# Designs tried in a protein design run: designed miniproteins, single chains, continued (2). Part 25

Each design is a single chain, and the fold is of that chain. pLDDT is the mean over its residues in the fold that is shown.

## One batch from the design tools (miniprotein)

Design m4895
Fold by ESMFold2-Fast:
Structure m4895 (fold): chain A 88 residues (1-88)
Amino acid sequence: MDEELQKLIDGIEDPLARAAAEAFYQIVKNKSTDGIEGVKRTEKEGAIEVEIEGYRFFLDNNWNLLGLTSETRSTQPLAELIILASKL
């Protein structure tokens, strides 16, 4: 699974979408935003919101992905990552 996830991230052609995917992977792996540059963390009731390179990831209190949005960027480069993460 980790090799499949890494290949998917490496296949993202948009460098900012790739950076967001790499940072998100580290956040989920470490269950922490500490030491990751360019990340804004907001805690809400029952959820954690992280903003990376204009992408907003919504996580539950167990760091499971609930959703992804962006106001300024297409989420299409991250669509396969979302599908793969939902099967973990």
Scores: mean pLDDT 73

Design m4896
Fold by ESMFold2-Fast:
Structure m4896 (fold): chain A 80 residues (1-80)
Amino acid sequence: MSLDELKAQVAARADAALAAVAAGMGGLSPEQQERVSALVGEMGRLLDEIAAARTPAELEAHAARLDAVIAEARAILDAA
């Protein structure tokens, strides 16, 4: 798998998570909305780092952090 293919796969996971947030945000409490908004900001920062990644190892490190952020956002949505 090429670096570009890895970046595309990670971007697709982030897009799916952002779509889930968009669909579920209205069901959240104000405190949950604030936390999820912070997680969305962190996803954006990590996607910028992933786009800038020069090696698979750099990408994998950022992708692991992104997957953790996605998991937290999904857990908040699932609990609501």
Scores: mean pLDDT 85

Design m4897
Fold by ESMFold2-Fast:
Structure m4897 (fold): chain A 70 residues (1-70)
Amino acid sequence: SFGERIVELMKELTPENEEELIKLYIELLEKAGIELSEEEIEKIRNGELKVEGGTITIKDLFDAAREALK
């Protein structure tokens, strides 16, 4: 499951694991019916995707993943 994969990635936070976590987040958005362009995917990887209220950062993704594990 996505939760199990997020747990595994969080154990070994490296640049490679950050990329995997971002991929899982993108896949979740696509499954929710949100179509992402290559440029938007790159912005998510760089922590630059702008939403109402600001820019999503990699830290925000990690914090969301940690909350989902509780």
Scores: mean pLDDT 59

Design m4898
Fold by ESMFold2-Fast:
Structure m4898 (fold): chain A 76 residues (1-76)
Amino acid sequence: SPEIEAAVARFRAALERLLDAHYPDLTPEEKQELVDEGEARVRAYLEAHPDLSRDELLTLFARIAREVLERVEKRR
C-alpha cells in the first residue's frame, strides 16, 4: 500500500534522527537493526489496522520509537 509505505518512510526518518541525536555512538549496523525492527513493527500494525486516524498513527509512532529507545538504554 502506498499509504503504508509513506507512513513507514516517515517513521523510519524520524527514528533515524532520534538515534543520531541521542545515541551518536551507535555503529551503522546497530542503527540499521534498530530502525529495521521499528519499521517492521509499524508495518505489521498498519497492515492489521488499515483504518487508523492521524492521531492514532502518531500515537503508534511514539510508542514504537519509545520502545526502540528503551532497548538502546538497556544496552549499558
Scores: mean pLDDT 84

Design m4899
Fold by ESMFold2-Fast:
Structure m4899 (fold): chain A 73 residues (1-73)
Amino acid sequence: VEEAEKYLQKGLEAFRKGDYETAVEYFTKAAELAKDKDPQLAARAYNLASVAYEAMGDTEKAEEYRQKALELA
């Protein structure tokens, strides 16, 4: 959980700087680390990855990651 939270924070920092590619990498890592023990954190991370993909204009991946978040909600 601590590692997942750390990657989530790194993703948020990258997102704040407009580095959406790096943000997606960190959000995806956070979700993968959290999904078995903290599905709410994993869902939040997938939803943030979806938002980052949408900011990049990748609507297909944005929808894919939104669905991943919904599965864990």
Scores: mean pLDDT 84

Design m4900
Fold by ESMFold2-Fast:
Structure m4900 (fold): chain A 55 residues (1-55)
Amino acid sequence: SLLERIAKKEFGLTEEQLQKIKEMYEEGKSDEEIAEELGLSVEDVKGIKAALDAE
């Protein structure tokens, strides 16, 4: 989607990394756990989550 493309560009994510974030949220992982696993900041994870929720 457009929002997923924007998130990938803004945060430098690959398609696979974005899919992994979605899976971790479904598993109930915290923003902090997701950030640590992917080498992102907690604020970046929150921004990605907001972009996904807008779909």
Scores: mean pLDDT 75

Design m4901
Fold by ESMFold2-Fast:
Structure m4901 (fold): chain A 60 residues (1-60)
Amino acid sequence: SEKIEKAIKEIREEAKVLNVPESEVEELIKKLESGEISPLEALIPLAVKALEEAVRKVFP
């Protein structure tokens, strides 16, 4: 699916910016490709990581 391909690309790009371990990224991609999770559900862990990094910058 084109939507899944775009989601995978977005996940890899965001994970690189957020310095997410490759092992976590690969697990999300496998679940997305198998249909266990939706593209939106796959992006939730990355959104959480982005929030954690934002908080860490304010409260060192």
Scores: mean pLDDT 75

Design m4902
Fold by ESMFold2-Fast:
Structure m4902 (fold): chain A 68 residues (1-68)
Amino acid sequence: PENLIKQARIAAETLRRHGLDDQAARLEEVASELEKAYKAGDTEAMNKAIERLKEVDREAQAALRAAL
């Protein structure tokens, strides 16, 4: 999950460079939720955060495509 968190934050930086600040903020928020769950050792919360991250990432990709 550490690598997944890092990748999400890198993706958020890319979104900000394209003016997609709201999408970047949402992705950063979910990445932080995943990091907190991971540090707490809460497997259930971590799995839910991963599912949410996948949803937010798909929305972010759609927004990025629309902005290109």
Scores: mean pLDDT 81

Design m4903
Fold by ESMFold2-Fast:
Structure m4903 (fold): chain A 117 residues (1-117)
Amino acid sequence: SALEKAQEAVRYAREAIETLDPEALVRGVKLAYEAFKEAIKSKDPELADAAVQALGEVTRALIEAKRRGLPEETFKKVIEILKDVEPVETDSESPFDLALAKLLAARNKAVELREKS
């Protein structure tokens, strides 16, 4: 279910912060994005809230990954998962900044959906 995917995304995000495993980060982003797509499709505010939490946690993990020196290849994989997400404005062409901008855009849409009901 979308709720289970959101909860798994949070677990993988926490694992990514603790272990610095790029695969855990990529898996967390994929699950958070799948939960986000289901929330948008269903227009369910409970699913939107779960997606907000999941996207927030994977965004925090992405920022920590950058601070701790994970390779740019990790951020390119995140961009590929989020290929259909239009980024918020960014002045940077770096893979990290583009990945962050796409995660923030998805979270903003989930917040709007949560607040409309």
Scores: mean pLDDT 87

Design m4904
Fold by ESMFold2-Fast:
Structure m4904 (fold): chain A 58 residues (1-58)
Amino acid sequence: SHMEEELRKAFEEQLEAAIDGLRETLKENGASDETIEKAVQELRKRGEEALKERLEKF
């Protein structure tokens, strides 16, 4: 539905902003590329699960 598409888009935009912030923070703190990539993948996985829960309750 149109509402579901809007919710997904808004969530994806927020998730990408969070990922960008996480990458910058970890890089400034001297984290390795491997550590940054693992953290980003974990954040994406958690974000996808959160979105799924929200869509199921909408």
Scores: mean pLDDT 81

Design m4905
Fold by ESMFold2-Fast:
Structure m4905 (fold): chain A 64 residues (1-64)
Amino acid sequence: SDEIIRRAERARDEWIKRHSNDPQLVQRAEELARRIIELARSKDPLDRAVAEVGVAVMESVLAS
C-alpha cells in the first residue's frame, strides 16, 4: 500500500539522519526499507502484512 511505502521511506530517511556516521547501519536501513517497499507493492495479502510489521518494527526502534 502507498501508506506503508511512505512510512518505510520516512523511517529509512530518519535512520540515515540518526546514523550518518555509521555506513553499515545506513546500508542496512536502505536494504530493509527496499525489501519492505517491495513487499508492500505485492498483490499477496501476506506480503503486505509482513511489510506492515516490518515498518512498524523500524518505527518502534526509532522511537526508542
Scores: mean pLDDT 84

Design m4906
Fold by ESMFold2-Fast:
Structure m4906 (fold): chain A 95 residues (1-95)
Amino acid sequence: AAEEAARRGAELAARGAEAAALGAAEGNAARYAGGALAAAGAALAAALAAGGREGGELAARGAEEGARAGAERGGTEEAEEGGRVAAEAARGAAR
């Protein structure tokens, strides 16, 4: 069950990253695309590493929120911060 939650979280983060990358392709904002992909990658890693149900869910949610905030404001830093927060939450919640 824990692994299933982490897998689902990772899948959602990956889809969000793909959508962000496709959107960025039109505007050709390299920083935007890079930040979104980095945040999604960090969330994916955190979700898989945590392996816990709550940890995986928190990691995925944080990554999705971070990617969305970054996309809305065009801010790569916000997307990266979302990924970091998700990773920390996963480590804390699902040791």
Scores: mean pLDDT 53

Design m4907
Fold by ESMFold2-Fast:
Structure m4907 (fold): chain A 77 residues (1-77)
Amino acid sequence: SEALKRFEEALERALKTKEAEKIKKAYELGLKVGPIAAASAAATEAAYLGDTKEESEELNEIAQELAEAAEEMLKKE
C-alpha cells in the first residue's frame, strides 16, 4: 500500500542516521508483535534520540513521518 511505502521510505531514512542501530532494534522488537507495532516502536525510538540539535531535529522529522505512515496503516474503512 502507499502507507507501507511511505513507512519504508521513512525507515530507510532513519537507518541512515547515527541512531540507526537503536531504531532498527526497536523495529525488530516490534515485529514480534506485528508490522504496525514495529512501525510505532520505530517512530517512538526515533522521537527521543539525537546527540545534537541538528540530529534531534532530523530524528523528530523522521519520527513524525513514521508515525503518520503507521497511523495511515491503522485506518479502517
Scores: mean pLDDT 72

Design m4908
Fold by ESMFold2-Fast:
Structure m4908 (fold): chain A 84 residues (1-84)
Amino acid sequence: SMEKKKKLLEELLEAIKNNDVEKTIKLLRELGWEEEAKELEEIVKLREEAKKNNDVTRYTAESLRLIGLLIDIELKAKKELEEL
């Protein structure tokens, strides 16, 4: 339903604002944005791996990828809300 989609998009934007990565991934999947969800999971995994290995360069690179992906998701969600 359009109502359900609107609520999911609004919840997604709030999750991003609150830096709630796990909730963001769940909401992306509920929206059917599987590619974005998978990429976000990969970034989180690589970032945690870099942290465990004290790999500052990789941690920084994955953190920048995270920021860029979240911006892209936010822009996509805002566009979808405007078109409802």
Scores: mean pLDDT 90

Design m4909
Fold by ESMFold2-Fast:
Structure m4909 (fold): chain A 61 residues (1-61)
Amino acid sequence: GPEPSAEEGERNAKIVKYTNKLIEATSEEERQKIVEEAKKDGFSDAEIAALQRAADLLREM
């Protein structure tokens, strides 16, 4: 595939950051706070839903 740009690298780092925070979140209140933070970093509702799904799958492993 194409080499990641610096912008893609920063975005990927944020994706990993929020996915890990969502995995570690033990309550709906913590999840909602992480969602708000992700929205402030420019994530869309669809992207946030994808991050939540990824975190849920990783927690079940």
Scores: mean pLDDT 77

Design m4910
Fold by ESMFold2-Fast:
Parts: structure tokens; sequence; C-alpha cells
Structure m4910 (fold): chain A 61 residues (1-61)
């Protein structure tokens, strides 16, 4: 996946978490992940791992 695709996926995750009335702490984690995804120093591997972690968080809710 490209960094743009990962950013788009994380934005979708943020919308889903808001829909589920996620705690502010969880919403902050997703916002941090968006910031990291836009950072040129972060690798694609790290971004993919972060996305997987966010998906697991949503699944638990």
Amino acid sequence: MSKEEIVEEIEKLLEELRRRNAPEAVLTLVRVALHEAKNPSISLEELEKGKKTLLELIKKM
C-alpha cells in the first residue's frame, strides 16, 4: 500500500471510532497515527503495523 492509501484507511477508522462513541484517548491514538502516516521519516512497514493495531482496537469495541 502507498502512504496515501494508509492515510485514507486511518481516516476511515477515525470516522468509525467516532460513530461508536470511542473514548477521547482512543480518538487521540488515531489522530497520532494520522500524523505519523504523513511523516516522511516513517516506513510503510510501520504504517501498516499501526493500521493493523487500530483495526484490532475497533474490533474490540
Scores: mean pLDDT 74

Design m4911
Fold by ESMFold2-Fast:
Structure m4911 (fold): chain A 98 residues (1-98)
Amino acid sequence: APSKEQLEGEILVALMQMIVSVGRIALSRGKLTPEDVIRMAERLEELAKRLLELGAISEEDAKKILEELEKAKEAARKGDVEAALEKLEKAVEIAVEA
C-alpha cells in the first residue's frame, strides 16, 4: 500500500493538473487574465515546494518547475496569456513525470 506521503504527493500532482486544466478552459473562453496566470503560478510554486518537502520530486525537478513558473509569470506580465499557460502546463508535466 502507498505511504501517506506518497498519497499526499499524488493528490498534489492531481491538484496541479486541475489548476492548468481550469486555465486552459478559461483561455478557450477568452477569460484568462494575466493576473489569473500569476495567481496560478504562485499556487503551483507552493505545491511544488510541498512535493519537494515530501521527497516526491528531486531538487533538480523542483528547480526546473520553478524556472518554468517564472517564465510563465514573465509572459503574463507581457500580456501573453497563451504562452504563459503553456509554461504552467510544462511545469506541471515535469511534476507528473517525476
Scores: mean pLDDT 90

Design m4912
Fold by ESMFold2-Fast:
Structure m4912 (fold): chain A 99 residues (1-99)
Amino acid sequence: EEPSIEELIEAAKKLIEDAKELIAEAKKKLAEELSKEELEKLIKELEQAIKILEKAIEKLEEEYKKTGDEEIKELKKELEELKKELEEILAKLKEKLAA
């Protein structure tokens, strides 16, 4: 079932908000002493979020190629930047777990 462009844009905006919230929470927790269980849980949550963003970026790229819609291009760029930030936090959490 193909979502409409409007539905795709709204879904992307929600993912941007969710990713920003997760980044803020993960940065907060990264500054704290976490148990191994808390670190493992957070790592899994970030890995899942990264996969969701990756799929959303692919869908936005596909629609941008069809439509040339500048809003889709902007949303894709924001999701790519947020994905990179989540990947950097994930790397730091994995290092902390290995220590």
Scores: mean pLDDT 84

Design m4914
Fold by ESMFold2-Fast:
Structure m4914 (fold): chain A 55 residues (1-55)
Amino acid sequence: STSEKIVKKLLERSTPEEQEEIKRLVERGMTPAQLAGLALRQIGREIDEELAKLK
C-alpha cells in the first residue's frame, strides 16, 4: 500500500511526458516496488533542492 501510494503521488505530480515514461516502464515489467524506489529518488532530489535553498 505504501509503494502504491508513492507511485500515485509520483504520477499526480508528474508532467504528461513523465507519466508516459512511467507507463512505458510498467509495460516493460517494472514492479510497484521499483516504481516506488524511483519516486523516492525524485522526492529525495526535491528535498535536497529545498535544503539547498535554505542554505
Scores: mean pLDDT 71

Design m4915
Fold by ESMFold2-Fast:
Structure m4915 (fold): chain A 95 residues (1-95)
Amino acid sequence: SLSDKIRELWKQLSEEEREAFLTALAAIEGAVLSGRPIPDEVLDILEELYKKNPEKVREFLDALIEYYKSSPNPFFKEVAKALEEAKKRIEERLK
């Protein structure tokens, strides 16, 4: 399941990577709640994670996007869209 995949991927992250991900996710959720764009500081955090472990970070982001997208809660669907936009912007930066 997506939940099992997310849990496995999460365990493979370092403590520092987990803290960075939690910080980025909290900021994205806050931006969605306030109707504001994702702050550049959040993209900087995710870009750094992506550079360090591109395959694992991409897989984790994709699993999170699918997980939030599957929620019946409209808020989590908007968080999924914000994560998709963040991923797209990071990939553009890394070209």
Scores: mean pLDDT 82

Design m4916
Fold by ESMFold2-Fast:
Structure m4916 (fold): chain A 59 residues (1-59)
Amino acid sequence: SRREALLATAADLLEIAAEINRELAADPSLPEEVRAKLAADAELDRENARRLREEAEEL
């Protein structure tokens, strides 16, 4: 369905955002506090992507 496709696309975008935030969190030139926040944001994006994929599969 169109809704299923949109949820899957949103999950893909969140997975990309999570990977970008993870890579930035590994950058030693950034302050430790900034890296910690980026790592937390990456985990939230991954969890949100997982939930959207589960919702798409339940449709």
Scores: mean pLDDT 86

Design m4917
Fold by ESMFold2-Fast:
Structure m4917 (fold): chain A 71 residues (1-71)
Amino acid sequence: MEEERRQLGRDIVEQMVLGFAETLGDEETVAALRKALAGPPSQQPERDALLEEVMDYYAKVLEESLRKSRA
């Protein structure tokens, strides 16, 4: 159950990040994410690191976008 719950959490995060990248039209990030997510389970640490980097980047992009939309 614990491993299933952690995997579900990862799947949700992966799907949300990918969906957000698709919505922004960030084709290069979408391609990179799809390739990483389609990779073997042995590359899990690399997938996790990529997701964290993309999430961090998009958090900053979102913050800047929200500031501009308030102007």
Scores: mean pLDDT 70

Design m4918
Fold by ESMFold2-Fast:
Structure m4918 (fold): chain A 65 residues (1-65)
Amino acid sequence: MVSEEDLDKAAELAGVSRETVRKAIEEARRLRKQGYSDEEIIERLSEKFGISREQALIILVALES
């Protein structure tokens, strides 16, 4: 589970909106349940949300990954 504080911190660190972080977290959890690796999730989040791989990694770290 991710708190509002965790979302806010991840948004500031990644340089994206809280809504983008929330959607990216939902997508990352979905992809993990489907058996994708962290590396594949980072790539897909980067492509889907138009963010860098570094920004995607920051969002994944917010999931305790």
Scores: mean pLDDT 77

Design m4919
Fold by ESMFold2-Fast:
Structure m4919 (fold): chain A 86 residues (1-86)
Amino acid sequence: MTARQQLQRAIAYLQTALTQTDISMVKQYVAQARDFVRRAAALDPSIAADVSQAIALLDQALTQTDLAAMKAYVQQALRYIQRALA
């Protein structure tokens, strides 16, 4: 599986997270997406900067207790993942 494929899977999981209304389900999808982002970084060091920012934002999302705040961090992380694919 390529770095690009890992990032595409992460995007799919984060997009699904944004459609959820249950905070525990959002956290589950975010945790899975974070794992795919980390695997992509291991496969392609050239994306490390954008991926590092995305991981930091996903870590912030996982510490939130407010659904809206969590989704805001997820949206920011998606921007960095999309930049890594460009």
Scores: mean pLDDT 86

Design m4920
Fold by ESMFold2-Fast:
Structure m4920 (fold): chain A 55 residues (1-55)
Amino acid sequence: MELSLENLKKFEEEAKDKLNEEEKKAAAELIMEIESSLSEEVVEKAKKKVEEIIK
């Protein structure tokens, strides 16, 4: 499985009923960070944060 910006946006959309406001904000911040940088370093960092939010 590969983390992509598109997958993060889908996650945010699908989890709208299950996530609280803080979790939604964290997901949006991850997407913004990836979009602004597009670097491998940012992608890996976002991957860890997504895992933190989900699990």
Scores: mean pLDDT 64

Design m4921
Fold by ESMFold2-Fast:
Structure m4921 (fold): chain A 82 residues (1-82)
Amino acid sequence: SSAEERLEALLREAEELAEKYRRGEVSPEEAFEEANRIEEEVRRLYEEMKAAGELTREQARLAVETGSLATMVRLAAYVELK
């Protein structure tokens, strides 16, 4: 798959996690752990694409959107854990 397809898959994972957390289908602990994993995967993909010289504006946008969504879920879960 292209880097864009991989980023789109991570965005879908983040969206699914946010929806499951909203519906109470995952605990705050699980939501925090999964959101952190998605953030790490997005960061690694972004750095790999950037190092390879293949980072497009669309790929950068997808990485930012996915990372932001995962960060929002992680912070919401963190508040619930405190």
Scores: mean pLDDT 85

Design m4922
Fold by ESMFold2-Fast:
Structure m4922 (fold): chain A 90 residues (1-90)
Amino acid sequence: SEMDELFEKGKELAERAIELAKKAIELAKKGEKEEAKKLLLEAEIDLGLAKIVLGILKLLGASEEELEELEKLIEEAEKLIKEAKELLAK
């Protein structure tokens, strides 16, 4: 379904943001700040797109289960991005 396709795309974007943020944290801890900043920027872009998809899904009346699953992934990505930013600010 069109709704299912949008949900899967939002999930893909949020999961990619999580993985990029995790890698940015790893690189920041190793002192590779420039590479970490590059991955963090990519994570922020993917997170922004995932949030747009979540907004569209809410407008189109996606299931509460799908919305909750995507919201949880977005929250995890936001937490990891915040952690990466705090490490890079040191």
Scores: mean pLDDT 90

Design m4923
Fold by ESMFold2-Fast:
Structure m4923 (fold): chain A 111 residues (1-111)
Amino acid sequence: MEEAARLAEEAAKLALEAAAALDPEKAAELAEEAAKKAREAAELGTGEARRYAERAAEAAEEAAKAARAAAEAEASGDGVKATAARMAALSGAVGAAVEARRAAEAARAEA
Protein backbone atom coordinates (compact mmCIF):
# COMPACT_ATOMS: atom_id res chain seq x y z
CA MET A 1 0.00 0.00 0.00
CA GLU A 2 1.28 3.48 -0.86
CA GLU A 3 2.29 5.50 2.23
CA ALA A 4 0.04 8.47 1.29
CA ALA A 5 -2.98 6.14 0.89
CA ARG A 6 -2.22 4.44 4.24
CA LEU A 7 -2.02 7.78 6.10
CA ALA A 8 -5.25 8.98 4.43
CA GLU A 9 -7.02 5.74 5.50
CA GLU A 10 -5.77 6.27 9.08
CA ALA A 11 -7.11 9.86 8.95
CA ALA A 12 -10.52 8.60 7.73
CA LYS A 13 -10.71 6.02 10.55
CA LEU A 14 -9.78 8.61 13.22
CA ALA A 15 -12.32 11.11 11.79
CA LEU A 16 -15.09 8.47 11.95
CA GLU A 17 -14.08 7.69 15.56
CA ALA A 18 -14.26 11.44 16.34
CA ALA A 19 -17.77 11.58 14.80
CA ALA A 20 -18.87 8.61 16.98
CA ALA A 21 -17.35 9.96 20.23
CA LEU A 22 -19.87 10.94 22.92
CA ASP A 23 -17.24 12.87 24.94
CA PRO A 24 -16.41 16.18 23.19
CA GLU A 25 -12.85 16.23 24.64
CA LYS A 26 -12.22 12.75 23.18
CA ALA A 27 -13.82 13.86 19.89
CA ALA A 28 -11.38 16.81 19.80
CA GLU A 29 -8.34 14.55 20.44
CA LEU A 30 -9.41 12.10 17.70
CA ALA A 31 -10.08 14.95 15.24
CA GLU A 32 -6.63 16.46 16.04
CA GLU A 33 -5.02 13.06 15.29
CA ALA A 34 -7.05 12.80 12.05
CA ALA A 35 -5.85 16.29 11.00
CA LYS A 36 -2.21 15.30 11.66
CA LYS A 37 -2.50 12.12 9.56
CA ALA A 38 -4.29 14.02 6.77
CA ARG A 39 -1.51 16.66 6.74
CA GLU A 40 1.11 13.88 6.49
CA ALA A 41 -0.88 12.29 3.62
CA ALA A 42 -1.03 15.67 1.82
CA GLU A 43 2.75 16.14 2.19
CA LEU A 44 3.43 12.74 0.54
CA GLY A 45 0.55 12.91 -1.99
CA THR A 46 0.35 14.58 -5.39
CA GLY A 47 -2.45 15.96 -7.58
CA GLU A 48 -5.97 15.03 -6.46
CA ALA A 49 -4.68 12.88 -3.57
CA ARG A 50 -2.91 15.94 -2.09
CA ARG A 51 -5.98 18.18 -2.61
CA TYR A 52 -8.37 15.73 -0.91
CA ALA A 53 -5.90 15.18 1.97
CA GLU A 54 -5.59 18.98 2.44
CA ARG A 55 -9.42 19.26 2.56
CA ALA A 56 -9.56 16.37 5.05
CA ALA A 57 -7.00 18.12 7.29
CA GLU A 58 -8.94 21.41 7.18
CA ALA A 59 -12.25 19.65 8.01
CA ALA A 60 -10.62 17.69 10.86
CA GLU A 61 -9.04 20.90 12.26
CA GLU A 62 -12.47 22.61 12.23
CA ALA A 63 -14.05 19.52 13.87
CA ALA A 64 -11.42 19.63 16.65
CA LYS A 65 -12.08 23.35 17.29
CA ALA A 66 -15.86 22.74 17.39
CA ALA A 67 -15.44 19.77 19.77
CA ARG A 68 -13.27 21.91 22.10
CA ALA A 69 -15.97 24.63 21.99
CA ALA A 70 -18.63 22.00 22.84
CA ALA A 71 -16.62 20.84 25.87
CA GLU A 72 -16.24 24.46 27.09
CA ALA A 73 -19.95 25.22 26.57
CA GLU A 74 -21.00 22.02 28.43
CA ALA A 75 -18.69 22.94 31.34
CA SER A 76 -20.25 26.45 31.51
CA GLY A 77 -23.86 25.10 31.30
CA ASP A 78 -24.61 26.73 27.91
CA GLY A 79 -26.72 23.92 26.42
CA VAL A 80 -27.64 25.81 23.22
CA LYS A 81 -23.99 26.65 22.43
CA ALA A 82 -22.93 23.10 23.37
CA THR A 83 -25.50 21.57 20.98
CA ALA A 84 -24.50 23.89 18.09
CA ALA A 85 -20.80 23.13 18.67
CA ARG A 86 -21.44 19.36 18.84
CA MET A 87 -23.33 19.51 15.52
CA ALA A 88 -20.46 21.48 13.94
CA ALA A 89 -17.93 18.93 15.30
CA LEU A 90 -19.96 16.00 13.91
CA SER A 91 -20.34 17.67 10.49
CA GLY A 92 -16.61 18.48 10.33
CA ALA A 93 -15.57 14.96 11.38
CA VAL A 94 -17.85 13.32 8.78
CA GLY A 95 -16.54 15.72 6.12
CA ALA A 96 -12.95 14.89 7.10
CA ALA A 97 -13.65 11.14 6.80
CA VAL A 98 -15.18 11.56 3.31
CA GLU A 99 -12.29 13.71 2.01
CA ALA A 100 -9.65 11.42 3.59
CA ARG A 101 -11.24 8.38 1.90
CA ARG A 102 -11.16 10.27 -1.44
CA ALA A 103 -7.48 11.06 -0.82
CA ALA A 104 -6.71 7.35 -0.28
CA GLU A 105 -8.64 6.33 -3.43
CA ALA A 106 -6.89 9.03 -5.51
CA ALA A 107 -3.44 8.00 -4.19
CA ARG A 108 -4.08 4.38 -5.21
CA ALA A 109 -5.41 5.41 -8.66
CA GLU A 110 -2.28 7.53 -9.34
CA ALA A 111 0.07 4.69 -8.27
Scores: mean pLDDT 87

Design m4924
Fold by ESMFold2-Fast:
Structure m4924 (fold): chain A 72 residues (1-72)
Amino acid sequence: MGEEALKKASEYAKKAVEAALAGDEETARQYLEKAKEYLRKAMELGALSEEEADILIALAEQDVEEARKKAK
């Protein structure tokens, strides 16, 4: 249950980075929001602590931001 949410979060985070590198900022934003949604879901299901969820959300946001800066 929570482990599946973690896997989905990782998959959406990777897709967000790929979209950002391709210059598709809207798709990158949508995938990043999905990744954050699944990280919060994993926390609700007890697969992550609140601290772990905050760290993973911050890392996903940083990875997408760095990818966007390298795009174009």
Scores: mean pLDDT 83

Design m4925
Fold by ESMFold2-Fast:
Structure m4925 (fold): chain A 66 residues (1-66)
Amino acid sequence: MLSEEQIEEIAREVAERTGLPFEKAKKVVELYLEGKSLAEIQRETGLSPEDLLAALAEAARLIKKL
């Protein structure tokens, strides 16, 4: 499991690269790490499909480097 500090680092980079608010980016990263489905993450965050896919792609890329 990633530490809170690692989650915040990933969320910050996701927010910077997607233009999303940090809190939305952090929620996407947390739900992704919990194994939530795309539909569940969209429901919890209220993001558009386009913004959600951009955030998930960036989060997955960053997590693979860990």
Scores: mean pLDDT 82

Design m4926
Fold by ESMFold2-Fast:
Structure m4926 (fold): chain A 83 residues (1-83)
Amino acid sequence: MEITEAYRAGDWEAAQAAADELAARGRAALEAGDWAGAAEVLRQMAEVAEAAAELLEDPEDAEAARAQAERYRALAEELEARA
């Protein structure tokens, strides 16, 4: 199950498992010097942050989540340029 899908479904166990898998993929890519793979993980993290922002009731928390998504995308572009 995708992290965003799990969050929307309220399946926090599946969301945690998917988040752990995504983090493991990111770490493995960085350790291997796979900048393209690391960039893909960051883009997926940006999508998760945007989906989380839609579920947040506090406008300030939603804004922070969207700002974090933009930071992940910017870093992904930097890593893709190195690949």
Scores: mean pLDDT 74

Design m4927
Fold by ESMFold2-Fast:
Formats: sequence, structure tokens, C-alpha cells
Structure m4927 (fold): chain A 64 residues (1-64)
Amino acid sequence: MTEEARKEIEEATKEVEELARKGEVTPEKIQELGKRVVEAAKREPEVKELADEAGRLMVRALAQ
């Protein structure tokens, strides 16, 4: 996988974790971060597994 796609997904995941820690999770912010993750996975299928993990984290953050 390319380092750029991996880093983009990792940054989005860290942003979700930070929002959850601060209690600032909103559907709008998660949807924006989720789109970035999905687009990265579409460009680089090798990061799909990492993108799936990020998606699960986002769903969990919204459900709490």
C-alpha cells in the first residue's frame, strides 16, 4: 500500500479518537472523516483492511 493512503487513514482514525475523547463526536464530522477513509481505500485496495477498522471505530464512536 502507498504510505500516503495509509497515513491519511491513520490521521482520520486519530481525529475520531480525539473527538471521542473530548466528547465532540458529531455525525457531520464522522461522515467527513469516513468519506476520506473510503476514498483512500478506493485508490489503494491494499489499505481496505485498515479502512474497515477505521469504519468500525467510527460506527462505535457514533453509537456511544
Scores: mean pLDDT 77

Design m4928
Fold by ESMFold2-Fast:
Structure m4928 (fold): chain A 70 residues (1-70)
Amino acid sequence: MEEELERAVDIAVEEVVRFGKENGDSKETIVELARSAARVVAINLGADPETAERYAERAKQRAEKILEEE
């Protein structure tokens, strides 16, 4: 299930970054939205709070990396 969690979180982060860019949201706003989306997705897929926070941190790093490429 770790693979399913990783895939779902990656999709959520990519969607949040894309929509945030289209809306003209700040980098800070996009990163926080990506963290929140990843946390919610992880919890919905049965992750405990500690695991959900790990995915939220991973989502932050991924979103920051995508935004750095601009």
Scores: mean pLDDT 81

Design m4929
Fold by ESMFold2-Fast:
Structure m4929 (fold): chain A 67 residues (1-67)
Amino acid sequence: SERERLERERERSRRRRELFRRLLEAIKNKDKEGIKRVLEEARELGIEPEVLAILELHGITREDIEK
């Protein structure tokens, strides 16, 4: 149903906000494992580019995380 689709999108938005909060904490702590986990979840939610942009502001790239 259209209504269920909209509810899922709202839930996604809520999860995105939670991910951004976790991302900022992991960045402050230089926690590569934490960042990697957030990036995997962001990929599922379709917000990987936004997460990568925040990481770039802090001098962290996907390549750095993977190594």
Scores: mean pLDDT 77

Design m4930
Fold by ESMFold2-Fast:
Structure m4930 (fold): chain A 73 residues (1-73)
Amino acid sequence: SDMEALERADEASERGWQRVLELAPQVIERLPPEHPARKRLEEAVERGDPRAVTAAVGEVNLEQPALVQEILE
């Protein structure tokens, strides 16, 4: 049913958000301490805000795609 499809999508989203929060420390570790995105990532992780984490990771990927690719491989 459509209701079951929506429930599965919500569960997948929650797992995705947890995955993003788990990846954030790895990105932080690879960034220099003075990098602006590092502060944004640290703050987003502290708040438990996966949307802010994805935004900050996206910014890092735009500037240093190889760094993010190494984490995802």
Scores: mean pLDDT 71

Design m4931
Fold by ESMFold2-Fast:
Structure m4931 (fold): chain A 60 residues (1-60)
Amino acid sequence: AAERLAAVAGLSPRERAVLGLLARDPSLSNAEIARRLGLSPATVSRHVRRLRERGLWEAP
C-alpha cells in the first residue's frame, strides 16, 4: 500500500486504524473491529464503506 500513501494520508486516524486491522486480518467482522477500537459497529461500517470508496479496501 506504499503507492497509496497520498490516499492513506487523507484518512482519519480511525479510518487508518480500521484499515490496519483489516490488512492484518481480512476476516474481522465490523463488530470485532468495533470492540477493538471502542466504536459502534455502525461507525465501523461507515469507515469500511469510505475505505472501499477510496479503493483502499475490497471485501473478500
Scores: mean pLDDT 73

Design m4932
Fold by ESMFold2-Fast:
Structure m4932 (fold): chain A 51 residues (1-51)
Amino acid sequence: SMQEELVENMISAAKSDPSLTEEQLRTALESLGASDDAIEKVLNYLRSLRE
């Protein structure tokens, strides 16, 4: 789905650029029409990776 593609693309971007903040990712996802569930999925995954 479009939402799954957004999640995958943003996770890939975050892995490629560790300087991307949670706030920047949230704002980008919101501007692309991501759902709250998709945004939380990306942010939770990012937190796990940067642990």
Scores: mean pLDDT 79

